# Designed miniproteins, single chains, continued (5), part 62

Each design is a single chain, and the fold is of that chain. pLDDT is the mean over its residues in the fold that is shown.

## One batch from the design tools (miniprotein)

Design m18125
Fold by ESMFold2-Fast:
Structure m18125 (fold): chain A 90 residues (1-90)
Amino acid sequence: MKEAEEAVERLVEAVRRGDGAAAEEALKRLFELSLKSPKDTAEAVRRALPALREASRTNPVLAAGALRGLGLVAKKAGDEELAEELAALA
């Protein structure tokens, strides 16, 4: 629960700052959480979509990379609808 929300918040902040290394670390953590807590991870990602769209205005290339990474996280979590939504946004 908290861990997935914190990891998504770190990803959004990394994209806003243009910090590719921090974004990669947050995505790696989300991928690990998708194996342990798939439903909670998918729900946290879905809730963060508006903030990620906002961050994409500042760093569109990094945001596109983050959305693609989250698509893999969503697929691993078994949320195919979320994965398709993320692919459409990237």
Scores: mean pLDDT 83

Design m18126
Fold by ESMFold2-Fast:
Structure m18126 (fold): chain A 93 residues (1-93)
Amino acid sequence: MDIAEIVKKGNEILKELEKEGKLEEIEESYKIVSEFGKALNKGDLEKARELIREAKEKRNLLALYGIAIVAADLGKEELYKEALKAIEELEKE
């Protein structure tokens, strides 16, 4: 999946959550993505991976798509692949 497709799918999930009135899930997703970006800015790869695991455990696809976008934008290829794997595993369930 290329980055343009990831962005498109993330936006589709956001619109569906807004339509369903799941505002708390949207807010939680933004918080996780914000914390992931802060971890990357500090070079805290352990915290970044913890946030990917947290989003996966919570089945929060919006957060995982946001994480993938941030990782790609910052050139963090390994974290991008880890986020994509988590998305794939959740979408198969």
Scores: mean pLDDT 85

Design m18127
Fold by ESMFold2-Fast:
Structure m18127 (fold): chain A 58 residues (1-58)
Amino acid sequence: SPVREAAIHLTSVAIRGAGDVFDTELATGDEGLVKKVEEEAKQRIEAERQRYAEILAA
């Protein structure tokens, strides 16, 4: 199902984004870099949420 696949992908992107933020904080301790990674993760999650909504509407 395209809906199920999109939901799984959205969840995967969210988990990966959280991991990237955590790993960046541990590896660098750079607050500016952590904030940048967090913002990029949010934008990617938002794009996947839009994809999910489009598939739901189809």
Scores: mean pLDDT 83

Design m18128
Fold by ESMFold2-Fast:
Structure m18128 (fold): chain A 70 residues (1-70)
Amino acid sequence: SHMEEEKKSEIKELLEEIRRLLTQMLGEEDAERSTRHLETRVQKLIDEGKLDEALQLARDAVAALRAQLA
């Protein structure tokens, strides 16, 4: 559905932002590992049809990383 595609697109953008923020904080190698763990958790929620939980997890991660950098 259109809503599902929009949520998946937003999740993808948030995961890209998470990778960028983690790279700034930890460097490329450690960021890659941390991003991979989060991507796995998010993908599991998507596969289970829990798009709102996946989106919230990604949003919370961005908020936490931005707070760390503030």
Scores: mean pLDDT 85

Design m18129
Fold by ESMFold2-Fast:
Structure m18129 (fold): chain A 118 residues (1-118)
Amino acid sequence: NALKEFVENTPDEELVKLIEKLANSKNDKDRILAAEIIGFVNEETLEKLKDSILKLANDPNPLVRITLAEALGTLKLEDFSFLVPALKILAQDPHPLVREAARRAAINLRDKEVVDAV
């Protein structure tokens, strides 16, 4: 996976700046890419991106929101508490595919509160 290899070979500080830039882009493809990259970053980098993650969870394009929910569902974290606000937003999303992706993410992360909200 080229995206995974890119993340593994890019310094965390550069990944934070790139994801923040992409998440703030007017181009939907850039915001989708930001959501995809989030699925491959480490826990420390994710904590630095909590505001960008919340922004993407509230994105007007459901494809951005579903991509984020799917990316969060691939994460292996010891502490995912900082993602709970974003997961709750996605679990209550107006689009059924976003809610389903958030439900799967919550199950993977073992968050009973988010699962019960879906």
Scores: mean pLDDT 84

Design m18130
Fold by ESMFold2-Fast:
Structure m18130 (fold): chain A 62 residues (1-62)
Amino acid sequence: AAAGQARADALGEANLPVIRLVNEAWKELEKGADEQEILKRLEEVFGPEAAENVVLTLKDFV
């Protein structure tokens, strides 16, 4: 069904800034940036519990 396709596209666009933010956080962690600054930034988007889990996951890839 074509119903909701524009809504699905809008949700995809809304997720692009989040994906970019996580990718930038990973790059900063790889460079040895301040982990607390990165955590605080992610907390503004995901909340404290989810942000901590994201940082822990990213650290596994650095």
Scores: mean pLDDT 68

Design m18131
Fold by ESMFold2-Fast:
Structure m18131 (fold): chain A 94 residues (1-94)
Amino acid sequence: SRALEWAREAAERLAATLEALLREAGYEVEATASVSEVDGRLRLTITADVRRPGSARGEGRTEFTLELPVDASEEEMRERLEEWEAQLRAALAA
């Protein structure tokens, strides 16, 4: 349950980070996070619905997934979160 609880917190944090980065880039965005268990691994899915300012329609839906072992340590989870945040920042800076 600790790994699942941390995974939910990490997914929510990643969704908030993605939302903030896209808003800073000038988009309207709504990001959601979900966590599921698949084949003994925790699957964190972040989904972002992105829209240009003043548009009633979504410009795109972006989804990305991080998988962790159910027994992942707090250190492993922190490292994966930091790597994922760095990848998001790099992708949006390009």
Scores: mean pLDDT 72

Design m18132
Fold by ESMFold2-Fast:
Structure m18132 (fold): chain A 83 residues (1-83)
Amino acid sequence: VTQKQLIAMLLRQEAAKARKEGDDTLAKGYEALAEKVENAADDQEAIAIVKKYLDPCKALRDNPVAYKACLREKLKPLAESYT
């Protein structure tokens, strides 16, 4: 298992968790990010992709509501371009 495969798997688990909570927008965002990570040329690119979309929300990690809202906004363009 490569680093990018592990990251994609963890993102898909977060998507499944969001879907169980009724957050289909966040779930779609995580699934789109996982797909982008799986299609990265190498592990370094996969890590850079994750940081690009998740790190802007890092300061909000202690506030789950704000963190999820930030992730929905940051992942929305990616989710819209996925299909």
Scores: mean pLDDT 80

Design m18133
Fold by ESMFold2-Fast:
Formats: structure tokens, C-alpha cells, sequence
Structure m18133 (fold): chain A 102 residues (1-102)
């Protein structure tokens, strides 16, 4: 059942996004970025399966979610120096960005 596989991949992506949040709270930026990129891969896989089902609208939505996660990973990398220098303020900014992916 391809629909169930898509749902499972989305749930896996959501779990990875939550793990990224936990890593950011712990100051583990590299691990947070890794989890965000893994979540993006899960959305890309779900998009391919949605396309196989003929659900182009869902496939496009899932690809947009994947791109948002990749953009967020880039943002997290770019703000790593700000986290080191400004600590709490930069972390709160990163958490707000991650919450937008729910």
C-alpha cells in the first residue's frame, strides 16, 4: 500500500525534525543539520511515491517541504557562529524557524 508508505515516510520525517530540535537545544548544530537533511530525504522519497500514485499535488507539496528543510539546514549552518557568539538569542531564532516546519 503506497499510501501507507507515504504516511510512514512523513511520520519518519516529523520524528527527524523533532530530533533536530533536540540537538539544537543541546547545542549540537552538526547533528541537527544532519537530521534536517535526513528528513528532507524522507519527504523526497514520499514525493516520488505520491507521483507514482498520480497524486501530483501531494508530490509538489512534499517537494516544497523537502526544500524548506534544506533551506532551514542552511540557515542553521549560517547561524552557528551567531549561536557561539550570542548564545541564547540565536538559539531562540533557530527554534522559531524549526517550528515553522511542523
Amino acid sequence: DLEKRIEELIKEAERLIRQAGDYLLAGNVDEAVEQLLRAAEKYDEAARLAEQLGNQELAEELRRQSQTLRDTADFVRQTAEEVDKKGKEALEKLLKQLQKLK
Scores: mean pLDDT 83

Design m18134
Fold by ESMFold2-Fast:
Structure m18134 (fold): chain A 67 residues (1-67)
Amino acid sequence: SEEELKRIGTVVRLYANDKGLTLEELAERAGISVGTIRDIVEGKRKPSKEELERIAEALGVSVEALT
């Protein structure tokens, strides 16, 4: 749902902020484009399972923590 996408995006943003990471730094660590990270954080795109795993690893959290 759109609400689920917005929730995922909000949680990713909160973890990135807690770790002092910019969206550019998160994108570099995850090996994902800045545009894709921005779309995910803004709730405009559902991350793939692989993208979600890479973001979780970059943030040092579990995939379950992002959903």
Scores: mean pLDDT 86

Design m18135
Fold by ESMFold2-Fast:
Order: C-alpha cells, then sequence, then structure tokens
Structure m18135 (fold): chain A 68 residues (1-68)
C-alpha cells in the first residue's frame, strides 16, 4: 500500500494529465486531486476521496497498459 502510494505520487502528474485527456476528470477535479496528494487539501468526504481514488486507479491502469 505505501509503495503503491509512493509510486502514484511520483507519477501523479502523468496520471492526472492522462485522466484529464481521457475525460475521466475535469480540470477542477485534477486540481483537487493534486492538492489532496500534496497534503494541501484534507477536508474531503469519504465519497469524494473514493471517487478520486477510482479516477487515479483507472488512469494509472491506462498508463501501465500504454507502457506495454
Amino acid sequence: DEEIEKLRKEKLEEVLKLALEKGLATEEEVKKMRDLYEGKLTDLSEEEKERFRKILNEAYEILEEEEK
């Protein structure tokens, strides 16, 4: 879990860019996700956190598939 979180943080900009390009997230959602993972935004509902996790997971899976 910690290793996956570190990897996602390192690739965060690539993942966020891909999520935006694939229409998985809006520019506003991308900004919120960046702020969340940079520790600048902590006051989110569990539903919003789960939504952002799903967006990042989907974008990350697409990124890994494209790297094959």
Scores: mean pLDDT 72

Design m18136
Fold by ESMFold2-Fast:
Structure m18136 (fold): chain A 67 residues (1-67)
Amino acid sequence: STLEEAYAKLKEAVDAKDLVGAAEIVKANPEYAEELARRLNEEGVPARFVKATYPGRPDDLLFTPPP
């Protein structure tokens, strides 16, 4: 699937507040994980739920909110 298609599905899950669905979409599109995360940040979406499905780096806070 394309980045645009993946992001559309992710945004639907986010708008529905479906954290599990959002996580599954990111896991299904690992090549786009960074760009999907970046676009969610631009939309003001809470960072924390996408980081849990990013390649599983425990010390890598993909979506750490600024202090």
Scores: mean pLDDT 62

Design m18137
Fold by ESMFold2-Fast:
Structure m18137 (fold): chain A 96 residues (1-96)
Amino acid sequence: LEEIKKLLDELKKLVEKITDEKAKEKSLAMLKGLEEILRRIEEEKDEEKRKLLIIKAIDAIEELKRTVEEEITDEELKAKLLELLNKIEEKLRELL
């Protein structure tokens, strides 16, 4: 999870660069939700429940990717956000 946490910190810095206030607030709220899921994964001792939380985290990443694709108009920022989200998703899938 440490690698994923580092990528999430980097993602948060990129989200802060979003100029559209509504898209930025929505993205930050989604990131906060993802951070809470990751904290629960770290604390969870039951293997089956941990796997379900990882799947939930992957679903949250996919939803954030959709939001970025639809609401971010800055093509360079969009590309960087999507690259980082794909990296985080890949690392989450490695935990399954």
Scores: mean pLDDT 84

Design m18138
Fold by ESMFold2-Fast:
Structure m18138 (fold): chain A 119 residues (1-119)
Amino acid sequence: MKSLEEIARDIAARLEEHFRSLGYEVETELEVKGDTVTLRIRIRSDANPTRVITEATSVVVQTLLDHGYEVRYTRDELLSPREWRSTWEITAPDGTKYTLTIDVRVLSAREVEITLTLK
């Protein structure tokens, strides 16, 4: 079974491929601290931020499904007019449950930061 770190690396690779194929600038940063895996993605493009966020979320969910995870949305939290959090329960093929938190920050009309936290 792949570790959460390996899953996060595959998510990063798929996000980079998807957005770079569209001509967007993409930066990814992966951090592992104890049982927590954090993936930060910064995307710069001329596309609408909502579209970028929707496409990024789709890639994340599809990657988890491809690895045999079950993915269940739990809640959204509006942190500010340009910042929100979605929380998801993800279940590994062996039945282990993790929490996926997706933090979104709209930095400008052309720049979005998405932080994935797996715990």
Scores: mean pLDDT 86

Design m18139
Fold by ESMFold2-Fast:
Structure m18139 (fold): chain A 95 residues (1-95)
Amino acid sequence: MTERYLALLREIHRQALEDPERVAEVEARARELADRYLAGAPLEEVEAEMRAVGRELGVPAAGEMLALLLRIRVEKDGAEEAALREAQARFEAEV
């Protein structure tokens, strides 16, 4: 699990160095989609739309990470959250 998050963090960092505005745009649109989930939209639909936004804007890793973060938050999966935190710590040590 940790290696999947680490790979996404590395790719997002690369994309942010090349096109920080596109990464920020995916984050903004993902926040709007998360608000739709809070308003009653199905989780699976919102996750699919977050991934689609990432692909549309040419930063698919950012969309994938935001969809995963929403699922972790909704399901309160402590193991997935721990794997993400470990990946973040390892990534911070690399940069």
Scores: mean pLDDT 82

Design m18140
Fold by ESMFold2-Fast:
Structure m18140 (fold): chain A 58 residues (1-58)
Amino acid sequence: MEEAKKFVEEYIEKKNSVILSTREAFEIVRELMAKGIPLDEAMKALEEVTLEKIKYKV
């Protein structure tokens, strides 16, 4: 979980935006799964990080 969240955070920082397109979300999930992270965990990490960034950024 921590590794997945860190990856999503770094992706958002690189893009400089908490708003992800469907394509970008798919790329993140695909890369996390390639690292051995299951789909459910990858999706949960993506959702939690984006929600936290929106909450604390505004």
Scores: mean pLDDT 71

Design m18141
Fold by ESMFold2-Fast:
Structure m18141 (fold): chain A 87 residues (1-87)
Amino acid sequence: LDRKTREVYLDGKKLGTLPSDASVLVYERIKGLKPGESVTFGQGDLVDVPPGTNAQIIKMAVDELQKIGVPVEAIVGDNKVTVKVTG
């Protein structure tokens, strides 16, 4: 991942460009995970975000990653989102 351009590469091929800082944050935390592994984002994992919006923003970021072909899914809880690598 290039943080300035937000471009995502897998095996040297460009998958796409991440449209938000939240999608960059999510991608950076999952990029080292194996299929079936997960990470949980809770309140306070995002900077400069209003209280209670973290789960919504992370869910949107996962949807953005899915659109460019990153194999992830989101399990939404109260003020938390578990992001699981599916492939």
Scores: mean pLDDT 68

Design m18142
Fold by ESMFold2-Fast:
Structure m18142 (fold): chain A 67 residues (1-67)
Amino acid sequence: MLRPELERVIDELEKEAKKIKNPEYQKKAFSLIERAREALDQGESGLEAALNYIREAKKVIEEAKKK
């Protein structure tokens, strides 16, 4: 997966995280998004970690929407 495509996914997750009304879930989502960006900045060696943080951020956002 190309870096610009992953950056776009992270940007969309950031937009969704901003819509979270629960401050604890919002903070957790932003923390995971920031870690994903940091991992992506490491290049190919960080790609797997970035994907893991993206998946965790999605789970937090989905959980927040259920409440």
Scores: mean pLDDT 80

Design m18143
Fold by ESMFold2-Fast:
Structure m18143 (fold): chain A 83 residues (1-83)
Amino acid sequence: EEEKEREEDLAAFEARVAAAIAATPDPRMRELLELLLEAAKEVYKALKENKAEETNKEKLEELLEKMVELGLLTEEQVELWKK
C-alpha cells in the first residue's frame, strides 16, 4: 500500500512540475525545473530501492529539501518518499 501510495504521489508530483514548466515563461527556469524533476525521479528510485550509500543519501535529501524550498514538493511528500 505504501509503495502504491508513493507511486501515485510521484505521478501527481510529475503532473504538478509539468504544469509549472508550462506556466513558466523563462526558458532557463523551465530547464532548471526539468533537471529537478529528473533528480527527484532518481532520488525516489534510490530511496525506494534502499541502495543509496550514506553519503549519497545525504545529497539526495538535500535535493528534496531544495525542491520543497522551490514549492515543487511538500514536507509531507518528502516524508512519504522516505518511508
Scores: mean pLDDT 67

Design m18144
Fold by ESMFold2-Fast:
Structure m18144 (fold): chain A 92 residues (1-92)
Amino acid sequence: GLEAAAARLLEEADRLIERMDELIEKLEKEPDDEELKKEAEKLLREAEELEGLLGILRGLARLVGEDALAAEIDAALDRLRAAVDRLKALLA
């Protein structure tokens, strides 16, 4: 059901944030590394797709009255967007 789908996407979000944070540390040490920049662009595309899916699940959770789940998804979206913003700042 919805909760199982949300759990999988929330786990995917946590893993993606961890990958982005690791890449941020590498880019801070090697800011001119073109391969790290290409990896950053790939992670940003994955984050955009995941934000879309989490947004849909949040909407569905709210529609069925799963307010606690909707709040958990909102918190994950905030964390994901913060990681995206940090990564984008290093690419500017």
Scores: mean pLDDT 88

Design m18145
Fold by ESMFold2-Fast:
Structure m18145 (fold): chain A 63 residues (1-63)
Amino acid sequence: MSIEEIALEISKETGIPFTAAYLLAEAYFKNGVTSREEFLALGKSLGISEEQADKAYDILKSA
């Protein structure tokens, strides 16, 4: 699955804007932000709720 495809899935499932979902997916797969704690902190810095970021993390973890 491409980063674009997973970012589209995250946006669709969580309501996160595609641009933010793409940044989160890229951070997870390319920049080593693979721990839930670091991922949720990044989401918070982007103005994403903890619930939205947590769900996005579960989608990325299962991809």
Scores: mean pLDDT 84

Design m18146
Fold by ESMFold2-Fast:
Structure m18146 (fold): chain A 86 residues (1-86)
Amino acid sequence: MEKFKKILEEAIEKLKKAKSIEEGLEILDEALEKVKKEVSEEEYKLFNGMRLFLKDMAETEEEMKDPTNFTALFEQLKELLEELLS
């Protein structure tokens, strides 16, 4: 969990500096590659599910095309994942 938490926190830090939703999606793709290499299968599945959900929201919801709103949703999902993983 510690490595997973660190990857999520680093992704959020980068997302706060993102100037576009495309840059935000690139940051999530980079985080997914780190998750694949450094965390458990369960943590990978949770992150990939979250990433796909965020990508869908960015494409379908006008509010989520704002990088600030996208980052806020990511932070909320991170908190939920931390609660689920204990």
Scores: mean pLDDT 74

Design m18147
Fold by ESMFold2-Fast:
Structure m18147 (fold): chain A 74 residues (1-74)
Amino acid sequence: SREEDRAAFLAKAPAQLEKVRERLDEIGEKNVELLELTLEMIEREEVTDEDIERLEKLNPEFAEKAREWRELLE
């Protein structure tokens, strides 16, 4: 019945909320890593192939901007 389906959903709700929290934490960690990598590149005044590969995994759009910045530093 719909009432049994609702009861089953409510029983699973805490576990589903925990999964959402884990995903939000992961997004936060990626943003921190993106900022730290950007600061490292600024301090070194260079962008390496390793930096580009790391940026591609975190934010592909930022990787394209890093490639543009690397061309300006050459």
Scores: mean pLDDT 74

Design m18148
Fold by ESMFold2-Fast:
Structure m18148 (fold): chain A 82 residues (1-82)
Amino acid sequence: GPPLSEQEKERIGAILATSLGILIAALDFLLKYGLVTPQHLADARAALEGIRETAKKYGINDPVLERLIERAEELIAQAEAK
């Protein structure tokens, strides 16, 4: 496979963290205003799974990213319980 430099891993990690931050912000907004739908939750789960699989595939082991993944899973579970 193509060699990944430390700089490339940092760039991928930053993109994943940014994407996850946007997902968290969108879920917080939907949950706050009671606008969450089953489709929103399905889309959020698909996005989270894509981020997690990308991090795993490229060996991105960032504690900040891991905490954001946990936060996203908590928000999805909270929204599903409502």
Scores: mean pLDDT 83

Design m18149
Fold by ESMFold2-Fast:
Structure m18149 (fold): chain A 93 residues (1-93)
Amino acid sequence: MDPREELIELLAEILKYIKNFDEEALKKLLEEEGNEMMLEIALEVLKRAKEEGITDINKIRDILLEVLKEKTDAVTENFEKDLEEAAKKVEEE
């Protein structure tokens, strides 16, 4: 599988668990990936979405981009596109 397709699939699962406020599923997914930074980011996004009552996948995507910009210098145009594709995948499922 293309590494980009794997990233899009991972991002889709993250967005889906955040939308459902499923902290335990999110922790399990990202612990299996071994990415502690992404786990911290995803939990912060889930917290913000839950506090605001946001279940819209596109708004959750926007919060994720905001938190990433606050915590990392790694937000690229390619990452934004991969995140858009992930959000569309969740809407279609």
Scores: mean pLDDT 77

Design m18150
Fold by ESMFold2-Fast:
Structure m18150 (fold): chain A 90 residues (1-90)
Amino acid sequence: GVEEALEYGAKAAKYAFKGGAKRGATAAAGMALAAMGGGVGAALAGRRGDAEAARRAGEAGERAGRAAGGEEGEKAAEYARKAGEAAARA
């Protein structure tokens, strides 16, 4: 549900930060914030019963996570997508 979406969003932020660290602290923080924002946005949409908005927020977080790069960026993208899916099922 919504709590699962927030947990996945937090994991997305953690991995986006690790991946983005190769680009420097400011870039890492930006990627982490964007990936977490996707999870939070998904949770808010899920709370409102908007499954489509929840999925789209998860997809935005997935894109941000992937932009962090490397294996960590791929994990960030996966967790952001899962946040959207979990929120859509709420």
Scores: mean pLDDT 73

Design m18151
Fold by ESMFold2-Fast:
Structure m18151 (fold): chain A 90 residues (1-90)
Amino acid sequence: SGIDEVEILISLARATVGAAEAIANNGKRDESLDPHVARFEEALRARDFEAARAAVDAIAETIERKSGDKELAEEVRRELLLIVENAEKL
């Protein structure tokens, strides 16, 4: 199989952000999240967990700023940080 464990974690991160867009943005993609998600993916592949955590902060701050939903932003932060912690254990 051509899929490794890091790519599975990246897919889970994409699903988490997509779920937040579905809740906050009536199912539409938020382009302002794209550069932060790309940095998160790059950081996980590079095993740069400091950069990955910084990208999580940027994603959560963008969700809060765009949606006004602080609880949703903190939920996304929590889920993405769990993904980073699981990637560190690989």
Scores: mean pLDDT 83

Design m18152
Fold by ESMFold2-Fast:
Structure m18152 (fold): chain A 81 residues (1-81)
Amino acid sequence: LPSPLDAVKEDLEDLKKKLEEAIKNKDVNTLRALIRQLDDLIGQGIFAGASFPEKREEVQELIKEAEELKKKGEEEIKKIE
């Protein structure tokens, strides 16, 4: 059975690919939407970490990657505007 953590990993990889395409296309509206989705994913990651303390390090790495992607998207919006 897929764990909530596996779902978070798949969503993170999908969002990363979408973010790279939005940056390439300079699509500010899509970048803003993806930043909101990354915020939601960070919340899901925190919840998963509380449910699986043995995977705490893996959860922390996923949260950090999502936060870094969010920051990258915000910086790219500033460059376009």
Scores: mean pLDDT 78

Design m18153
Fold by ESMFold2-Fast:
Structure m18153 (fold): chain A 107 residues (1-107)
Amino acid sequence: SEIEKTIEDWLYGKSSREDLVEALQKLGFSRERAEYLARFLEGLLPEHPVGPPLMIAFRRGEIRPEDLVPLVLAIVKRALQSDDPSSLPAIERAVVDHYLATGEIEL
């Protein structure tokens, strides 16, 4: 999908934060919420050696490389269903904990 490609390109430094914000707005986020989520997701970038639980698990080899973009997308989709920006750390933890326990990605 367009959003999956944008997340992948962004993770590997091939797209800008503005490209990510625009893609998030197409999913239904307001610009303010899209900018907040993009800033939160910046902590998940591979160049951050100590970051949010997702990137810590990825650095430890606990996440398959092909599952990284789907996991970020699962966080994005769950964030769309939440009206509370403060829920983002809990959403990330829940998505990562489920994957580490089961090997599966729950949307």
Scores: mean pLDDT 77

Design m18154
Fold by ESMFold2-Fast:
Structure m18154 (fold): chain A 65 residues (1-65)
Amino acid sequence: SVVEANRAALDELAAQRDAGEFANLERDGVVSVTLEEGTELGASMAMIGLAVAARTGEPAHVVLR
């Protein structure tokens, strides 16, 4: 899985989240991403949000439109 393959990278992402780098993606322990379907940047942000949520155990909310 992505988590197993990139544990060090996920630890770094979690550290960046704790430092407030992902403040715009997280509120009250929930990682939230809204993106337009088919957008490459939106897909990348969704993957980052899901990876952080999976690593920390926090809920993730992704909205496609």
Scores: mean pLDDT 53

Design m18155
Fold by ESMFold2-Fast:
Structure m18155 (fold): chain A 108 residues (1-108)
Amino acid sequence: SIPTLSDEERTAISAIVDKANTAVAAGHKTITLTNDERITLLNFFGKFVPEDEKKTPLLESLTTMAVPLLQLGATPEATEILLRQALNLDSGYDFIIETAVKRALVKV
């Protein structure tokens, strides 16, 4: 389930999701996030990731972040882009991000 979000937080995240979905539909493989959009996404992910972040494997953390994005209507491809851009991960993480999104799809 999605944790309690304010109407303002839900609107902001939905706008970012729509931006990513639109880019994917246009054939883009990436987007540019503003600093405000990135901060909004990181604060959103912090609601789902346990406080003991140092003990949580990256794959599990990414899966936990992907589930609410998919529940808010992000496509799998848009979810991969949002995770990559928000966390500033390079292409060496593409396989882990793809695996996390595939795992998250089973939980939606």
Scores: mean pLDDT 83

Design m18156
Fold by ESMFold2-Fast:
Parts: sequence; C-alpha cells; structure tokens
Structure m18156 (fold): chain A 59 residues (1-59)
Amino acid sequence: ISGEEALGYLALYHPEEVPDLTREAYRLFSPGEIVRYGVKGKSASLEEAVAAARKYLAS
C-alpha cells in the first residue's frame, strides 16, 4: 500500500481510530483524492495502513 492510499483509506474508513492521521489526510488531499486513494487502500489491514501512513508523513 502507498502512503497516499494508506492516508486516504484511514480517513475514509477508520477516522475514529486514527483522528491524527485523518486530519493529516484532509490537510494534504482534497475530499475527492481521499475517496480515490481510500478505495485503493481497502485491501490493507488497519495496522499495515497506519505503518504506511506514518512512514509517508516521516518522509
């Protein structure tokens, strides 16, 4: 999963579990980009998506 797909997935499907990453997703991407990236990230586990999103933001 890419960092963008991870952030979009978390914002779209898990906003209550990761409110900090959800805020970062909406800071970086439009709502349409979040939907596009989030749908592509759907096959990832929550743990995998959190790790990928954290790595992306640290870059």
Scores: mean pLDDT 84

Design m18157
Fold by ESMFold2-Fast:
Structure m18157 (fold): chain A 95 residues (1-95)
Amino acid sequence: IEELEKHVEELRKLLEELQNGADPTEIAKRALEVVREAGKAADKLNAPIESLNRIIAAELRIVAVLSHPGATKEEVIQAIEDAIAALEKVIEDLK
């Protein structure tokens, strides 16, 4: 659970960097890596399939943003916020 909470903190720091003028594409790539690592941590914790599917859905949303040219700041913010919500829900489901 602590590993997942750290990944949520990392995603929140990426949102702050985005708001401070960081490149949206670079932040989205870093967010994708954080979400992938969170998925591995959840699987290791034997999270329910619905929890794992929430993380996969968040990962796919970030991949979709990266798949079109010129990811907007707003699209990246929304994808990261959705990923934070998904991880927070998974943390609740594991308690």
Scores: mean pLDDT 81

Design m18158
Fold by ESMFold2-Fast:
Structure m18158 (fold): chain A 120 residues (1-120)
Amino acid sequence: SVAEELRRLVREAEKLFREFLELLQKRAEELNDTELQKELAEIYKRFVELSNEALEAIDARDFERALALLEEQKALVEETIQLAKEKNLPLSKEEQEIADRTLALLDEAIALAREAAAAQ
């Protein structure tokens, strides 16, 4: 079902974003950037909260709300990439590949949620 596919995409995006943040966190620790470490931890907390709310909206078949939450998750990933650039922490090839895959999963979830909302 659309709801099952959306739940799969949300969970996979969370897993990839966790891996992305773990790589950034390790580099922030190596640079002794305690401010960046705190910002990355708060970003992860917000992403998990949005993920949980999106899953609840999907289970309730509130696809309009799920769409809005998924768009917020995508914006948070894009803001994290920008934060790394502003902190003069250029993404490695591995970090860029994980970030790109996370965004692709969120784009797929957004498209599915948009279609499901329109079908209601």
Scores: mean pLDDT 89

